# Designed miniproteins, single chains, continued (6), part 10

Each design is a single chain, and the fold is of that chain. pLDDT is the mean over its residues in the fold that is shown.

## One batch from the design tools (miniprotein)

Design m20340
Fold by ESMFold2-Fast:
Structure m20340 (fold): chain A 69 residues (1-69)
Amino acid sequence: MLSPLERAILRVLAEAPEGAVVSQRALAETLGVSPAAVSRAVRHLEERGLVERVPGRGARLTPKGRELA
């Protein structure tokens, strides 16, 4: 199962407009966690195919990630 932080990130991304990229900084500020914690969680979600990283911009949901959010 996903960690609580990974699940929270998916929910924040699901609340964004479809296809929107949310910066790791914005995720860290919204969730009250360190940027390093967000970076690690986003990496794990990317490895699972649940998010796509956009270099220099942030992350967005894949179709699989949207199903789990």
Scores: mean pLDDT 79

Design m20341
Fold by ESMFold2-Fast:
Structure m20341 (fold): chain A 55 residues (1-55)
Amino acid sequence: SAELEAQLEEAARLLLEGRHEEARRLLDKVSREYGIPVEELARRAEEIAVRQVTG
């Protein structure tokens, strides 16, 4: 969903800013709301962060 994607992009932004604890809290919240494992959400947020850095 658009809301899920927006939250993953926000988590990616927090990771790029070195705000790892805030990113983790956001991913834990999203995991509970959508029923998706936090490890999967973390992987997806990291992939978004890599794309943001590489262009």
Scores: mean pLDDT 85

Design m20342
Fold by ESMFold2-Fast:
Structure m20342 (fold): chain A 62 residues (1-62)
Amino acid sequence: GTSEQAIAAGVAAAEAGDSAAAATGAWELRKYGLGDPEAMRKAVEAARAGDSAAAREYIRRA
């Protein structure tokens, strides 16, 4: 649904090095209360570090 699209967009922005878009994506995830909050935080952190594989894994687990 829309939540999954928002998560994917946030991860993609972080992978592209767009820190402003990545921060916006993280805030949207918190606002919607999606999945495990710790997993979501780790996913955004991994994406910002450029670790797209880890980011996708955390999103799948959330």
Scores: mean pLDDT 61

Design m20343
Fold by ESMFold2-Fast:
Structure m20343 (fold): chain A 74 residues (1-74)
Amino acid sequence: NEALELFRKAAAAFLAGDLEAAIAHLRELMSLPDLPEEIKELLAKAIEALEAGDLETAAEYMDKAGKLLLEKFG
C-alpha cells in the first residue's frame, strides 16, 4: 500500500525531527492519482504548518490524514 507506506515514512521523519524529509514524503503522497481530495486537503495543511514551523498544528493535521488513510487503505 503505497499511500500508507509514504505516510509512515513522513510520520517517522516528523518524529525524528527531520521536517524536510517529512515534507518531501507528504508531497509524494499528495502526488498519488487516486488519493481522495479530503486527504489531500489535510496533507496540504500539514505541509503548510511544517513549513511555518507550527509542529502542533502539523501533528494535528497529520493525525487526521493518517486516520482517513487507514480507513481507506488499511
Scores: mean pLDDT 88

Design m20344
Fold by ESMFold2-Fast:
Structure m20344 (fold): chain A 60 residues (1-60)
Amino acid sequence: SLVEAAAKAASLVPETLRELHGRPDLPPEEFERQRKEWSERGKAAAEADLAHWGEPLPAP
């Protein structure tokens, strides 16, 4: 299914990034930590956007 294919592709992103960086010596735990930080930063940015959208935009 398309949903299953998309989920599989998403799960391969960390491996692809690891290969692209050419850092096979990088510990898996360190890479997972960075991935989690990246995900949390994205979530924080989205939440900040939501809070900003809750406020009226300044008139031109």
Scores: mean pLDDT 57

